# Designed miniproteins, single chains, continued (4): the designs that were tried, part 47

Each design is a single chain, and the fold is of that chain. pLDDT is the mean over its residues in the fold that is shown.

## One batch from the design tools (miniprotein)

Design m13611
Fold by ESMFold2-Fast:
Structure m13611 (fold): chain A 71 residues (1-71)
Amino acid sequence: IIEKLHSKDLNERRKAIEKLLNSKDPEERKKLAEALGEVENPDQIELGALEKLLKDKDPEVVEAAKKALEK
């Protein structure tokens, strides 16, 4: 599903983001933040996902989201 975060298909990317945002596994949410940090020009959906990850209960996920937004 991380591979779909780099998809040119907006529907595939949005479904992957939504699924990972709602994952109970903090490692999956951390990987989502890291993958979004590699996006050259994040759209509003991708930026909104990063903002949600900044409020995550897991400090590793929050740090990954902060690094992604430093771009």
Scores: mean pLDDT 75

Design m13612
Fold by ESMFold2-Fast:
Structure m13612 (fold): chain A 95 residues (1-95)
Amino acid sequence: MELLERLRSKITDETLEELIKWLEEKLKKTPNPEMQERLKKLIELLKAYLNKDEEKLKEFAKEIKEELGLPDSLSDKEIIELVIARLLASYEKEK
């Protein structure tokens, strides 16, 4: 529970903008069409979160839940926050 609260403090507009730029640079360097589609979806998810587009975030959360077999006990917001956490961890590792 404390892990999600600590994560929310790191999910700032500035951090989201940095993640979007990082993913856009990865997209430019990625020749694989399947990976390009994945990166485009992640960029769109981050933009939806930054813009507080609740309808798009709900759609992304549903797709992620179905794809990864996540439990119904996880809220849409928690699913999106977990995806952003994973992206942030990858970004910090690749810096």
Scores: mean pLDDT 77

Design m13613
Fold by ESMFold2-Fast:
Structure m13613 (fold): chain A 96 residues (1-96)
Amino acid sequence: TVELVMETLHFLTEAILRIGEKHGIETALEVEKRVEEAVEKEFGVPLSKIVFLPPEKAKQAMVFALLKLAELAEELGDLETAERARERAREVEELA
């Protein structure tokens, strides 16, 4: 699960960087903040610390973060990022 968590955090970072390139840094930081706040509210731990959750909860947190990113990317009209985030969420669920 540790490797899967690290790969998912890397994916989220890369996706947020791409949003910054397309929509500007302020938009990227707002998306990052909204994903981080949503995860912390739902799971009671910062996104950076989901690796310390039990394996089942860590997987749920990864899927939740990816789907939240997809929602926010859709709101921006970034359908490509939204689709990639949903595909990654499905991959995480299948590996769970």
Scores: mean pLDDT 86

Design m13614
Fold by ESMFold2-Fast:
Formats: structure tokens, sequence, C-alpha cells
Structure m13614 (fold): chain A 92 residues (1-92)
């Protein structure tokens, strides 16, 4: 539903595909002004998350960092598969 459309929009903003992100936000029922505001919010949230991630990685030893990166990669892969399945459900 609407939350899944927002999650898919976050994914496409992360990939730099802003047009696809706008399409998903529009499907979620946002108008053009709300879409641009939400897109800027997503960009800011992702930038802050990247900063916090870099700070946490800097505190880790080699073994902790490797385990964390593996866990993150698996999480991203599962998220992408879930989003792909959801987007297929939106086919006309």
Amino acid sequence: EKARLYLAAYHYVRLGDYEKARELLRKAGLDEEEIEKKLEEIKKELAEAEKLLEEELAKMDEAERKEFEKSLEEGIKRLEESLKKFLEELKK
C-alpha cells in the first residue's frame, strides 16, 4: 500500500532514479508540490543515514566491519526482492 510505495521511492532515490521515485510518490496520492517536498526529505534522510553509517564503520575493527557489511548487503538484497515483487503487483 502507501507505505510500500514510499519504501520503493526511497530505493529509487538511493539509485539516483528520481523520475521513477516521483512516479511512485504520485501513485501514493501526492500532488506535485508534495512529491518535490517528499523527494527532498528522502534525500536528506539518506544523506544523514550515510553519515551515521560512516561514523559507525569507523568505530569497528576489521572483523566487525566485515560482518556488518555482509549483514547490510543481505538486508538490501532482501529489500530489493520484496520491492520487485510489490512492483509486479502494481502491473496493469
Scores: mean pLDDT 75

Design m13615
Fold by ESMFold2-Fast:
Structure m13615 (fold): chain A 100 residues (1-100)
Amino acid sequence: SEALERAKALLEEAVGPDPVGQQIVANTLALIEEALSKLKTEEEKEKALELLVKLMEAEINNQTLELSPEEQKILEELEKLLEEVLKKRREERERQRRLE
């Protein structure tokens, strides 16, 4: 996905050569990919990624974006999916800790 590669490049540029920052970027991209994997079509995944890139570029350029109703729905769905992924990862970490 070209949009995913663009998102990765922007995040890596923001953190620079810091190993801790690079690990955070890798973890964040993995979360985004897992959330996007829950979308039913490749077209929906591409639209969500393009919206994320657009939002990141606007933030970097200190620009205000007015989102269309369609873009707002995509953002809300992505936020919900991301929260679900984070919840599952927290539950898995707790399970792992209880086994130690």
Scores: mean pLDDT 72

Design m13616
Fold by ESMFold2-Fast:
Structure m13616 (fold): chain A 115 residues (1-115)
Amino acid sequence: ISQIKEHLASALSSLKAGNLEGARNSVNTARSLASQIADSALRTDINRLLDAVDSAINAVAIKREEKTVEKEVAAALSLVAAEEELSLVENSDNPSVKELLGVAQSIVESAKSLL
């Protein structure tokens, strides 16, 4: 779990620096670590947090690829998907999920500020 948090913190740093490739690579590493979690319920909740983070990063990527109204709508929809995934785990009582929720929320907020 601490390694997943470290990689999410790296994703946040990369996103703030405009390094979308680095952010995606960090999230992919976190997802690989999450797949090793034996507790299926915890794994599901962490994967939902990672899906939210992926959607937020993708929103920024879509916005930067081409400046069109269609891309702006697609980016906004990707952010809505990120917020919906976070809402599914926000009431978790698991301390590991709560610890990761904070950094995931920071990533989503940073993505919103970059659109």
Scores: mean pLDDT 78

Design m13617
Fold by ESMFold2-Fast:
Structure m13617 (fold): chain A 79 residues (1-79)
Amino acid sequence: SPEETLAFAERGARLLARRLRERGVPEAEIDLYVGLFLHEARKHPDWSREELLEALRRMMRALGVSEEEIDEILAEIEA
């Protein structure tokens, strides 16, 4: 459901913010990354969990995150 997808996106956003903070990313950049992810999720309320994860993967690739790090972060969000 759209509500479940949004809840998953919000959980993912919180985990992403924590991981970026642990890596020393400035709060302003964390706000930008989290904002972009949540904007994409809200723009597609009919997306499945899998489509949301693929959108997050594409965003992280565009931002230069390694495939290994992307897989690790996505696994944490899925847990």
Scores: mean pLDDT 76

Design m13618
Fold by ESMFold2-Fast:
Structure m13618 (fold): chain A 68 residues (1-68)
Amino acid sequence: SGLDILRNIADWALEEAERNRETLDFEKFKAGFIKLMEQLAKDLNVPQEELDKIIEEFEKGLEEIKKK
């Protein structure tokens, strides 16, 4: 489903952020991720409520990675 695709992309993005933690521009990465997810959610007919949950979990994951 479209929702599973978005969740898989979010998981991949967090793994990439953790791998590149020392060199990553977290603000640009977050902004780019949100923009990409909003565009994909429209194409995949993912409800806004589900997209918002994915973005919230992603932002929490990024904060955890950033603190390391």
Scores: mean pLDDT 86

Design m13619
Fold by ESMFold2-Fast:
Structure m13619 (fold): chain A 80 residues (1-80)
Amino acid sequence: SKEEELRKKMEELLENIKKDRSKFQYEMTKFAEYALELGVPLELITEFNLKVKKAFEETEDIEELIKKLRELFEKFIEEV
């Protein structure tokens, strides 16, 4: 399903960011492109990206960041 594909991509993204925080922008761009290809509305992707960017900018600790990102991704996937 679309939700299963997005969740799989989310887990790959979170692991990559956990290993290298500087990959955040690259991984988020790839995720947004993938979500668009799956037919997710641009408006939902845009709102999601703003929330994720805020969490990234406000959270220095990598474990706390990954936890916040997972919560934001799960909410996004539920709305798709």
Scores: mean pLDDT 86

Design m13620
Fold by ESMFold2-Fast:
Structure m13620 (fold): chain A 78 residues (1-78)
Amino acid sequence: SLEEKADKLVKEAEKLPPGSRERALLYVQAAGYYLQAGNYDKAISYARKALEEGRRAGDEFVIRAAEDVLKQAEKNKA
């Protein structure tokens, strides 16, 4: 399932160093899969983690992608 794919990406992200671009990208991808699965709480949670990691890494692509997922998840939750 999409949620199982997201869960695997989260586990891989947690193995990577905090502040790494690779960790941030995995959190963005996981948040996107949670969003597609309709798990808006996890989509919001991991999009926020991706934003934090992306800002620390200075990666504009990750920051924008995370903001987009966060906005969509918040809109769909209520």
Scores: mean pLDDT 88

Design m13621
Fold by ESMFold2-Fast:
Structure m13621 (fold): chain A 90 residues (1-90)
Amino acid sequence: LAEKLKAAAEKLEELAKKADEELAARLKYAAEQVKEIADLYEAGKLSPEQLQSIADGLLQEAERLEKLGAPKEIVETVREIARLLREAAE
């Protein structure tokens, strides 16, 4: 899971390079948060309930981004991160 989360964070950083300045800053911040989540998971500091809560929050954020007209690739990347966290939570 941690390796997949870090890969998804790197994809968000790559997508930030193609985004406008405001969206780029938001994606870079999201990537940093996802890397922190990966580190906490590797350290065994996240419960299944916490993983589910984070996944639910990311799904809500993906819906907001989609309604605001964010590029499909960005929305799908955020949804993929949420899916990975939900699978880890069982």
Scores: mean pLDDT 80

Design m13622
Fold by ESMFold2-Fast:
Structure m13622 (fold): chain A 61 residues (1-61)
Amino acid sequence: SPPVGPEVAEKVAERFPELREVLRRSAERGYTLNGTALEVQERFGDDVAGQVGQALHEAIR
């Protein structure tokens, strides 16, 4: 799974501003896309994690 960089985190945070801090910290810690999606799943549930995971995949392209 690719790492979430600051540019990817910011693009996703524009769509999910309530998750901006979580996404920023994932990028700072060098979390992978899968690791970031799991963090969101534990805190916000499966539906939000699925949407964020899809947005992360789109932002990496």
Scores: mean pLDDT 81

Design m13623
Fold by ESMFold2-Fast:
Structure m13623 (fold): chain A 70 residues (1-70)
Amino acid sequence: VDLEKAAAALKKYAGLSEEGARFALKKALAGDPEAIGALAGALNRHAGVALGPFTPAAEVVAAVLALAEK
């Protein structure tokens, strides 16, 4: 996964700092359920993505990368 591209997308669409986005992405990829849920919640609110409470980290990151491709 391209963490720099994902962090840039979160900065652009979710109002996070680039370093804050990288930190959250690393936590989510390490399987932290709170970080995964927080990122999914931000995507649901800002990108209109319908991610469930048990969405895997890989799908959350894929949704972030899809924002970067718009």
Scores: mean pLDDT 72

Design m13624
Fold by ESMFold2-Fast:
Structure m13624 (fold): chain A 70 residues (1-70)
Amino acid sequence: DASLKETAWISAKVAAVLAEARALRDATGDEAAALELARARHKEIIEEVNKKLGKEVKMSLPLAPGAPEA
């Protein structure tokens, strides 16, 4: 199931981003910087997914940005 494989890959990428953002927040106390990092990585994941699927796809990921993705 290609969809299931993509979901697993996306989940792994999102988990890594959340861990990175949390580590940054814990180390620096800079919540704004951690949020910006998470948002930038979130956009990168969506772009990579769109490339892998060969089409423009809007996805809702566990990493919740403060604003809509589009």
Scores: mean pLDDT 67

Design m13625
Fold by ESMFold2-Fast:
Structure m13625 (fold): chain A 87 residues (1-87)
Amino acid sequence: SMEELKKKAEELIKEYEKLKEELDKLAAQSTDPALKARLRLQSMLLGHEIREIKELIEKGELTEEDIKRTEKGLKNARAVLAELKAA
């Protein structure tokens, strides 16, 4: 149902927002210009994804394929954050 898809999307948005906050915090703490730029770029990309998901919810156009793509994106974002934290 649309209600179940919306609930899944809202939980994914929360996870993206949490990762974005971690990236923003690391960027603020970093003194390395190259790492800071990479952290800011990743934060910007997560911000774009959050906006896209919210628009799909508002338009009632959210599909199961959108949820799957977003879940895959979240997994990739978590991997990137782990790499940037190790740098």
Scores: mean pLDDT 87

Design m13626
Fold by ESMFold2-Fast:
Structure m13626 (fold): chain A 56 residues (1-56)
Amino acid sequence: ASLEEARDLYRQGVEALLQGDKEQGCRALRQAVELYSKLAGAEEELATAQQFLRSC
């Protein structure tokens, strides 16, 4: 998976949460976290995504 795919999932997750779709948002954030964790150099983005996921 590419960095762009992880970023797209992160964006979708955050946008869904802002719209009140917590189930969709949390699902997308979990997928973003999984992809970021497999990528070297994405540690800050991973930490931010994990922080949002904790609100789930």
Scores: mean pLDDT 81

Design m13627
Fold by ESMFold2-Fast:
Parts: sequence; structure tokens; C-alpha cells
Structure m13627 (fold): chain A 110 residues (1-110)
Amino acid sequence: MKPVERDKPVITYEVFDVEDLSSLGLTPRPPQRVVTLHVTLGKDTPEEVKKVIEEAGKRLSELGNAGKTPGEIARAVAEFARKLSELVDDGTGEQYRRVAEEAERAAAEN
């Protein structure tokens, strides 16, 4: 098996163990999904793309930590994926566009 590069940026947020507040008479919170945006950076990746990826990782982590809804997190993923698709003029741009469309659908369904 070919060695996997460990230093590839991966935008991931983790769901905290959140106590179910429905037992307190509050509206039940739907289960949060772990959101992972896999991005492969080449040696020639523009600095603008790297900055958007760094900003996306920070914002998604903050949204996850704040316990935002899956729909709000998906909207943020869609926004960043759209920005990445606009900055990259190669086959990678189509992959970011697809991620944006999938995230927009998830946001609309939640």
C-alpha cells in the first residue's frame, strides 16, 4: 500500500457529547454530523486557496464547538467550497463545486 501523506490539510469538526435537552422540556436537538472536507494541496497550490482552507477549518471548528445545527454547518461548508471552486481553474474546481452542491442540499434538508 502506498504511504499516505500525513501533512495534507483536512478540514474536520468533531461533535461534542451534548446532553439531550429534550428531557428539560426543550425542543429535541437532532444528532449533529461530523463534517469532513478533504482538500489535497499540491506544491503549486495558490496562497489564496490555502488561506480559504485555513479560514474554513477555523470557522467549521467554531460552529461545531458552538453546537450549531447541521444545516448551519452545511451552509458554511457550501460557502467555502464555492470560494475554492472559484479560485481553482483545473479539475479540482469541479470537485469543490460538487462538495458545495452536496452541502447546499444537506442545508436545505435540515
Scores: mean pLDDT 58

Design m13628
Fold by ESMFold2-Fast:
Structure m13628 (fold): chain A 83 residues (1-83)
Amino acid sequence: MLKRALELAEKLIKEATPEVLEQIAQIAFDNYEDPERVKKLTLDLLRKANMFDLADLVESLSPREVQIAAAIIRSRLSLEKAA
């Protein structure tokens, strides 16, 4: 679980735009009690951004793994603002 979530988070941070990362962080915040909705909204976002390889990776993960990855992204972006 955690290893796959970390791998997704690191890949998203490396390959996604800052705008997409901020939207993933917002999805994690707004939907923290609903892992299935986090996965669905993240998939929709990545597909609209033409990030199909990342979307395929998200699809292969459980909703809980995607929720953890999105929470990691939110935490990383918050730390960057504090630095």
Scores: mean pLDDT 83

Design m13629
Fold by ESMFold2-Fast:
Structure m13629 (fold): chain A 55 residues (1-55)
Amino acid sequence: SLSDFIRVLEALGYSREAILRAIRDIAEEKGLSLSEAVRTTEWRELGRALRRHEA
């Protein structure tokens, strides 16, 4: 799940560090831990956030 998610975002031009940073920002905004954000945040929502931000 996470590996496939990272592969898709890397194909879009994002580094693993950029992906983790975006997850962290979403986690802080929603008041979740990183692990909870990864499990509860929809991948489409994270993908949209990454598209708004450069890699």
Scores: mean pLDDT 68

Design m13630
Fold by ESMFold2-Fast:
Structure m13630 (fold): chain A 95 residues (1-95)
Amino acid sequence: SEAAQRLKEALEAGDLDGAIEAVREIMKQPKEVQDAIVKALLASPDLAVRNAGIALKYGIEKGDAEEAARRLLSLPPEAQRQAGDLIVKAATEAG
């Protein structure tokens, strides 16, 4: 998914505006894709990656892409990398 790939790249770059836009595009994806992304993150053994899943779930449910992006960018770099990889994988597998 282009939106998922852009989110991964924005997180790696520390780009808040890019991350907000990418989350907004994810929120336009089919519910199945959004649910797959959230479930993949929440299934992580890493608490920080699970917190990324909570942030995205909140952003989707409330329509608050900025808060979701800010929460994602506040994670440790390793957790941001793992979250980005899982988001891309889940979005690709769900369509």
Scores: mean pLDDT 86

Design m13631
Fold by ESMFold2-Fast:
Structure m13631 (fold): chain A 60 residues (1-60)
Amino acid sequence: SNEEKIERLKKHIEDVKARITELEQRAAELGDSPEAQAYRASIDRLKEGLKLLEKEIEKL
């Protein structure tokens, strides 16, 4: 059902947001290092995925 899909998407959004928070914290600890740049690239990819998940909920 649409409600079951929405619940799964919401859980996935929560998981992605938690992952972004973890990576942002790690990137902050590393400053301007190449390692921090790699974390920021991962964060950007996850934020794009998050936008897509939020858009899927709008359709339901």
Scores: mean pLDDT 85

Design m13632
Fold by ESMFold2-Fast:
Structure m13632 (fold): chain A 87 residues (1-87)
Amino acid sequence: MEAELERSRALAREIVDRLEEAMLKSGLEILEEEGVRYEEVKELIENEDWEGLIKLMEEIIKENKGKNPLLVIYSSFMKAVAEEKLK
């Protein structure tokens, strides 16, 4: 049972890591397509500045609330990933 639990935890971690990478990649693609702060967000991710990324995502969400729902959704996902990285 213990060995199976450790294997399940390792698999879950791998799945979460892949999902987080996919969310950040998709978010960056949307930011690039919309022309919204792509270079700033990319630099924060490359430097692993998760606190800076959270702050910038909050600003993008606030500025685009009710204007661009796709940008708000993806910025919210990227913020959630950054918050998990800080735990």
Scores: mean pLDDT 81

Design m13633
Fold by ESMFold2-Fast:
Structure m13633 (fold): chain A 74 residues (1-74)
Amino acid sequence: SREEAIRLLEEERRRSRNPAVREMLDRAIERIKAGEDPIEAIERAAKEVVARSTDPEEREAVARTARRLIEKIE
């Protein structure tokens, strides 16, 4: 459900200290609350954050976190 997806993302945000991952999660949560599909919201948020990042490790962390969350929601 949408509510379960939001809870999952909020829990991940609390555990993560990576600013890029936290930004991606915040953006995804806002999109889901606005009525977007959870998987599409995560994909769009991750794409936006990755596009702005110049750090390969940061990009990898964002992509990895997004993939894990999508798999849990699917």
Scores: mean pLDDT 87

Design m13634
Fold by ESMFold2-Fast:
Structure m13634 (fold): chain A 104 residues (1-104)
Amino acid sequence: SLSKQLLKDLRDKVESSTSLSPEEKLRQAILLTAAAGQIIGAKSIEEVPPDYLDLLRRQAREAGRVDKDGALRTIDDVLASRPFSPPSLLEELAAYAREIIEEV
């Protein structure tokens, strides 16, 4: 579908960008991963497409390495905006990213 292709294009742009900050890449990775899960009807993180979870893991690790406090604030900002329904998937993805950042 058009939505799936647009998400893939956005994922590739986030990965290859040299102009986006690590915090901005983390924000985009959380949102894209949640959107990808929502499109396929994922109810939990285990059902999310692996390519998007891999993107989220890499961007969370990099953001945490550059500025751990900034990366954690980025997660809080995304959760505060509540951009998706159901919110449970977004909360699980945020918790996953937070765990990765805490390990950096």
Scores: mean pLDDT 82

Design m13635
Fold by ESMFold2-Fast:
Structure m13635 (fold): chain A 85 residues (1-85)
Amino acid sequence: SIDDLLARTQELIDQAERAIDAGDFDRALALVDEATDLILEAIRLAQKQNDKQALNQAIVLELRVLRNRYRALAPDKDAERLMDS
């Protein structure tokens, strides 16, 4: 289900954030790659089912995936300074 895909994506992102905090950027990238595949499937299913609530949740998680990918690929940079809102 979409809810299962969203929940698995959330867990993978939480694990990726812990890996980044631990300096394990290779593990973080592997987790982010897995999360990317799941979130893209969740977006596809939400669009197919016209589930706007699930689509919104998936987009928010996709932004977190992209943020963590950037942090893992650029570990020598302060991501908070570059992504300041």
Scores: mean pLDDT 81

Design m13636
Fold by ESMFold2-Fast:
Structure m13636 (fold): chain A 108 residues (1-108)
Amino acid sequence: SETLEEALAAVEAGDAEKFREALRKLLLAGDLEAVREVVRAAAEKAGHPAPELVAELFRELLEGLRAAGVSPEQILQLLEGKLEPDPAVQAVLAAFEKEARERLAALA
């Protein structure tokens, strides 16, 4: 995917705007595997000890948000802090935070 290549190049360059643009395109295309790979690369670039786990947790969050009826555009607005989550979205985020905390703590 050209968009995946653009997103990976943006991660390497530290270009937040290009990264966001490419991530938006991947989310709109429903390419969760490409989104997962981009998040893995970004976590690895940031020096995270478990980039594969971070990528998998983010993929699970996206699936939960989509199941709750959140559009790809609204997902981006949530990630940017520009959208206030409704009660259904808050429940998905709370469940994700609990699972992410437990799985990340298991690495310590």
Scores: mean pLDDT 78

Design m13637
Fold by ESMFold2-Fast:
Structure m13637 (fold): chain A 107 residues (1-107)
Amino acid sequence: MEALIAQALAILDDWLARHPPETASPADVRALARRIVDLLREAGASPEEKFAVLKAVLDRMDEADMSVEQMYLFTKTFIEEFPELRDKILEYLKENYPAVYKLLEAS
């Protein structure tokens, strides 16, 4: 688990260095989400590991002042790729990222 979190955060940190959050397109955010999804699929990650990686990535995005809309688009793409995690992710977001939760609930 720790190695997967570290690899996902390295992907995010490299992406943030190349894409200032205010200039990143919706396509850039979806591409970031798919890179992390591909990492998790290639590693054969469990649902528990996938969820732990998502939490770590969202926390780093918040620390980097990524917009609510960018965090929403990332999370929506992640849920589309791992729909089995939808309910667990929504429960987590309701408590920790309520603005992102509201955008997902409305979609």
Scores: mean pLDDT 87

Design m13638
Fold by ESMFold2-Fast:
Structure m13638 (fold): chain A 108 residues (1-108)
Amino acid sequence: MEDDRLVGRFEMALHFGYDLSGLTEEQLEEILEAVERSIKRYKAIIDGNPEKAKELGLTDEEIEEINRYVEELKARGVSDETIKNRSKRALEHLERLKARVEELLAQK
């Protein structure tokens, strides 16, 4: 949830063309870790397979949190198709953010 909020802020920065180059190496590394974790979570949601989620390096606790989140969305009437489509869109934006953060870190 906190990682998703941080990632969301930087996704918006990319969308509106905000400059991330003013961030420190430490701040960029923190963003990269949050982005990579969110990428793994969305891949797990899309695949719907706990064994694949473990292969991505997610913990049992993180997998349980993802499953709870998905079930809460379904309980609110969100379809599997909608969850997957939202997750695919989020993954696309996160992959772009990751590439930008990695580019900036390579320049440090």
Scores: mean pLDDT 74

Design m13639
Fold by ESMFold2-Fast:
Structure m13639 (fold): chain A 95 residues (1-95)
Amino acid sequence: SRVAASPVFAAERARAIRDLAEAEVIASYFPDNPGVQKLLAQARAAYAEFLATGDFAALVRLGVSVGLLRIYASVNNIKVPEEEIERRAAELAAA
């Protein structure tokens, strides 16, 4: 990554990884929901942009997409296990 040299960007990268992991895990509960899959696509696009540019606006857009996915899971009475998010975050960090 072009801006990865600072501790601030390392912390932001860790947050981005966790946010994408959460978005992917939530979306896996709704594979046939077009709105959920659109939010996942937006989260993935924002994540890719953040890794490529280090732009804080991309990190904010990722946060908004995962926030909307959390609301959707909540209104559908889905409790996403933290261990699923942690496992997916570890996979993304290793890639």
Scores: mean pLDDT 86

Design m13640
Fold by ESMFold2-Fast:
Structure m13640 (fold): chain A 72 residues (1-72)
Amino acid sequence: LTPEQLEALNVIAEALAGKQLTDEAKRYVVKAARAIMDGNVPEAVSYARKALEAAGVADQADEVAKRIEDIL
């Protein structure tokens, strides 16, 4: 993991902190993490948004997406 990849993963983790994740939300988190590790920024943003929506925090999706794009 590069420092940038770790920072992007931490952004997602912070947005989901204290939330009870469904299996759907967990699957999207895993897909977002894989996309970050693969350097696929559009896919990372897409899956991060879906994870936040599935976790009930869709209102944070635009902020998280922008932070991930700015980091990667």
Scores: mean pLDDT 83

Design m13641
Fold by ESMFold2-Fast:
Structure m13641 (fold): chain A 104 residues (1-104)
Amino acid sequence: PGLEPPVKELSKEELIEKAREVVDIAVRTFLRLSKTVSPEEAIRRAELVALVVGTFYGIPVRVMDRLLEALREEMTKVYNGEITPDEALARLREEAERAVEELF
């Protein structure tokens, strides 16, 4: 028997921070892989990394669904040269905050 619960309930602020961390990791994965694999494969791999990390952090499915949709859209825009990676990351961090705020 441990003093830690089996599932950690995150505060709103902790959940926003974790959601932003997921987005940061996904974008960095996309940028790293885009140098060695096709952009479409880099986007798919970034989505998979986001899903794995988000699940590990205990981010709610409804938040993850919104983050994965936003990640796909923004990384596609980066690939097409419509926005910079920094602009995509800023937009994704704002979306992460909004998705979490809708839970509270």
Scores: mean pLDDT 80

Design m13642
Fold by ESMFold2-Fast:
Structure m13642 (fold): chain A 71 residues (1-71)
Amino acid sequence: SPFQQAQQQIEELQRQTEELKERSRPKAEELGKKFGEENAKALVDALRRMLDSVLRITQRSLERQAKRLAS
């Protein structure tokens, strides 16, 4: 079904988003060493939150497309 296909695509995007978070972490940590470890943690948390927001928007878009196809 279109909803099942959307769910599979969402799961793939979740995996790719997690990989992107891990790849961005070293640069955030390097900046934190210059400005302090507390800043590194705050920056990593902010980046992860932003990526989660992007993922959520993408999930909603895929669900909307599935609903349209099911109509």
Scores: mean pLDDT 75

Design m13643
Fold by ESMFold2-Fast:
Structure m13643 (fold): chain A 100 residues (1-100)
Amino acid sequence: SLEEEFLKVAEKVTSRDIVRGAWKVFETLNDVFVVVAGALSKQHPLAPLLRAFLYYVNKEDYEKALEVIDLIEERFGPNLTLEKVKEALKNKTLPVKLSY
């Protein structure tokens, strides 16, 4: 399944891929730090999906990055951060500034 592909990618993604992907998504250090911390968490239920998302953004595979966000929304519900990131991926307006 597509979900199995995301989890398989998450196992192989490097910290460098995570950091590089995060800077492609977010403009501010605070937003980058928050998403990197989430992706590297061993206990955060979002962590493997965040790793897969950042991997696809780093590879400029925005179609798969959007599919990961859709799966996150299905499991955890929508929020304004996910909506802004989805809009930026569709409009090619990355990186986004969320906090300040």
Scores: mean pLDDT 83

Design m13644
Fold by ESMFold2-Fast:
Structure m13644 (fold): chain A 88 residues (1-88)
Amino acid sequence: VEELKEIARKILENLPAVRDQLPEDVLRMIEGIAKAVLGEEPPEGYERLWKLIREHPERVASAFLLYAAVEGLDVERITVEIARLVPH
């Protein structure tokens, strides 16, 4: 729990550094997920996503990558940039 919160905090802290490297919709999705992990209430309409993140984080990650692939986004680049946002 504390480890996930630390990861989420680091993601939000470093998100501005990758803003020019990722599409705006991807940035908003990453920000929303990190805020949900930190206990912040997501924007209206995202209550179900918040619940899924807490109960099935692996499914949310898979759905996000599938969405990115379908929208023609560079899944490899997204994966690399997300990895840079998480602490070692």
Scores: mean pLDDT 65

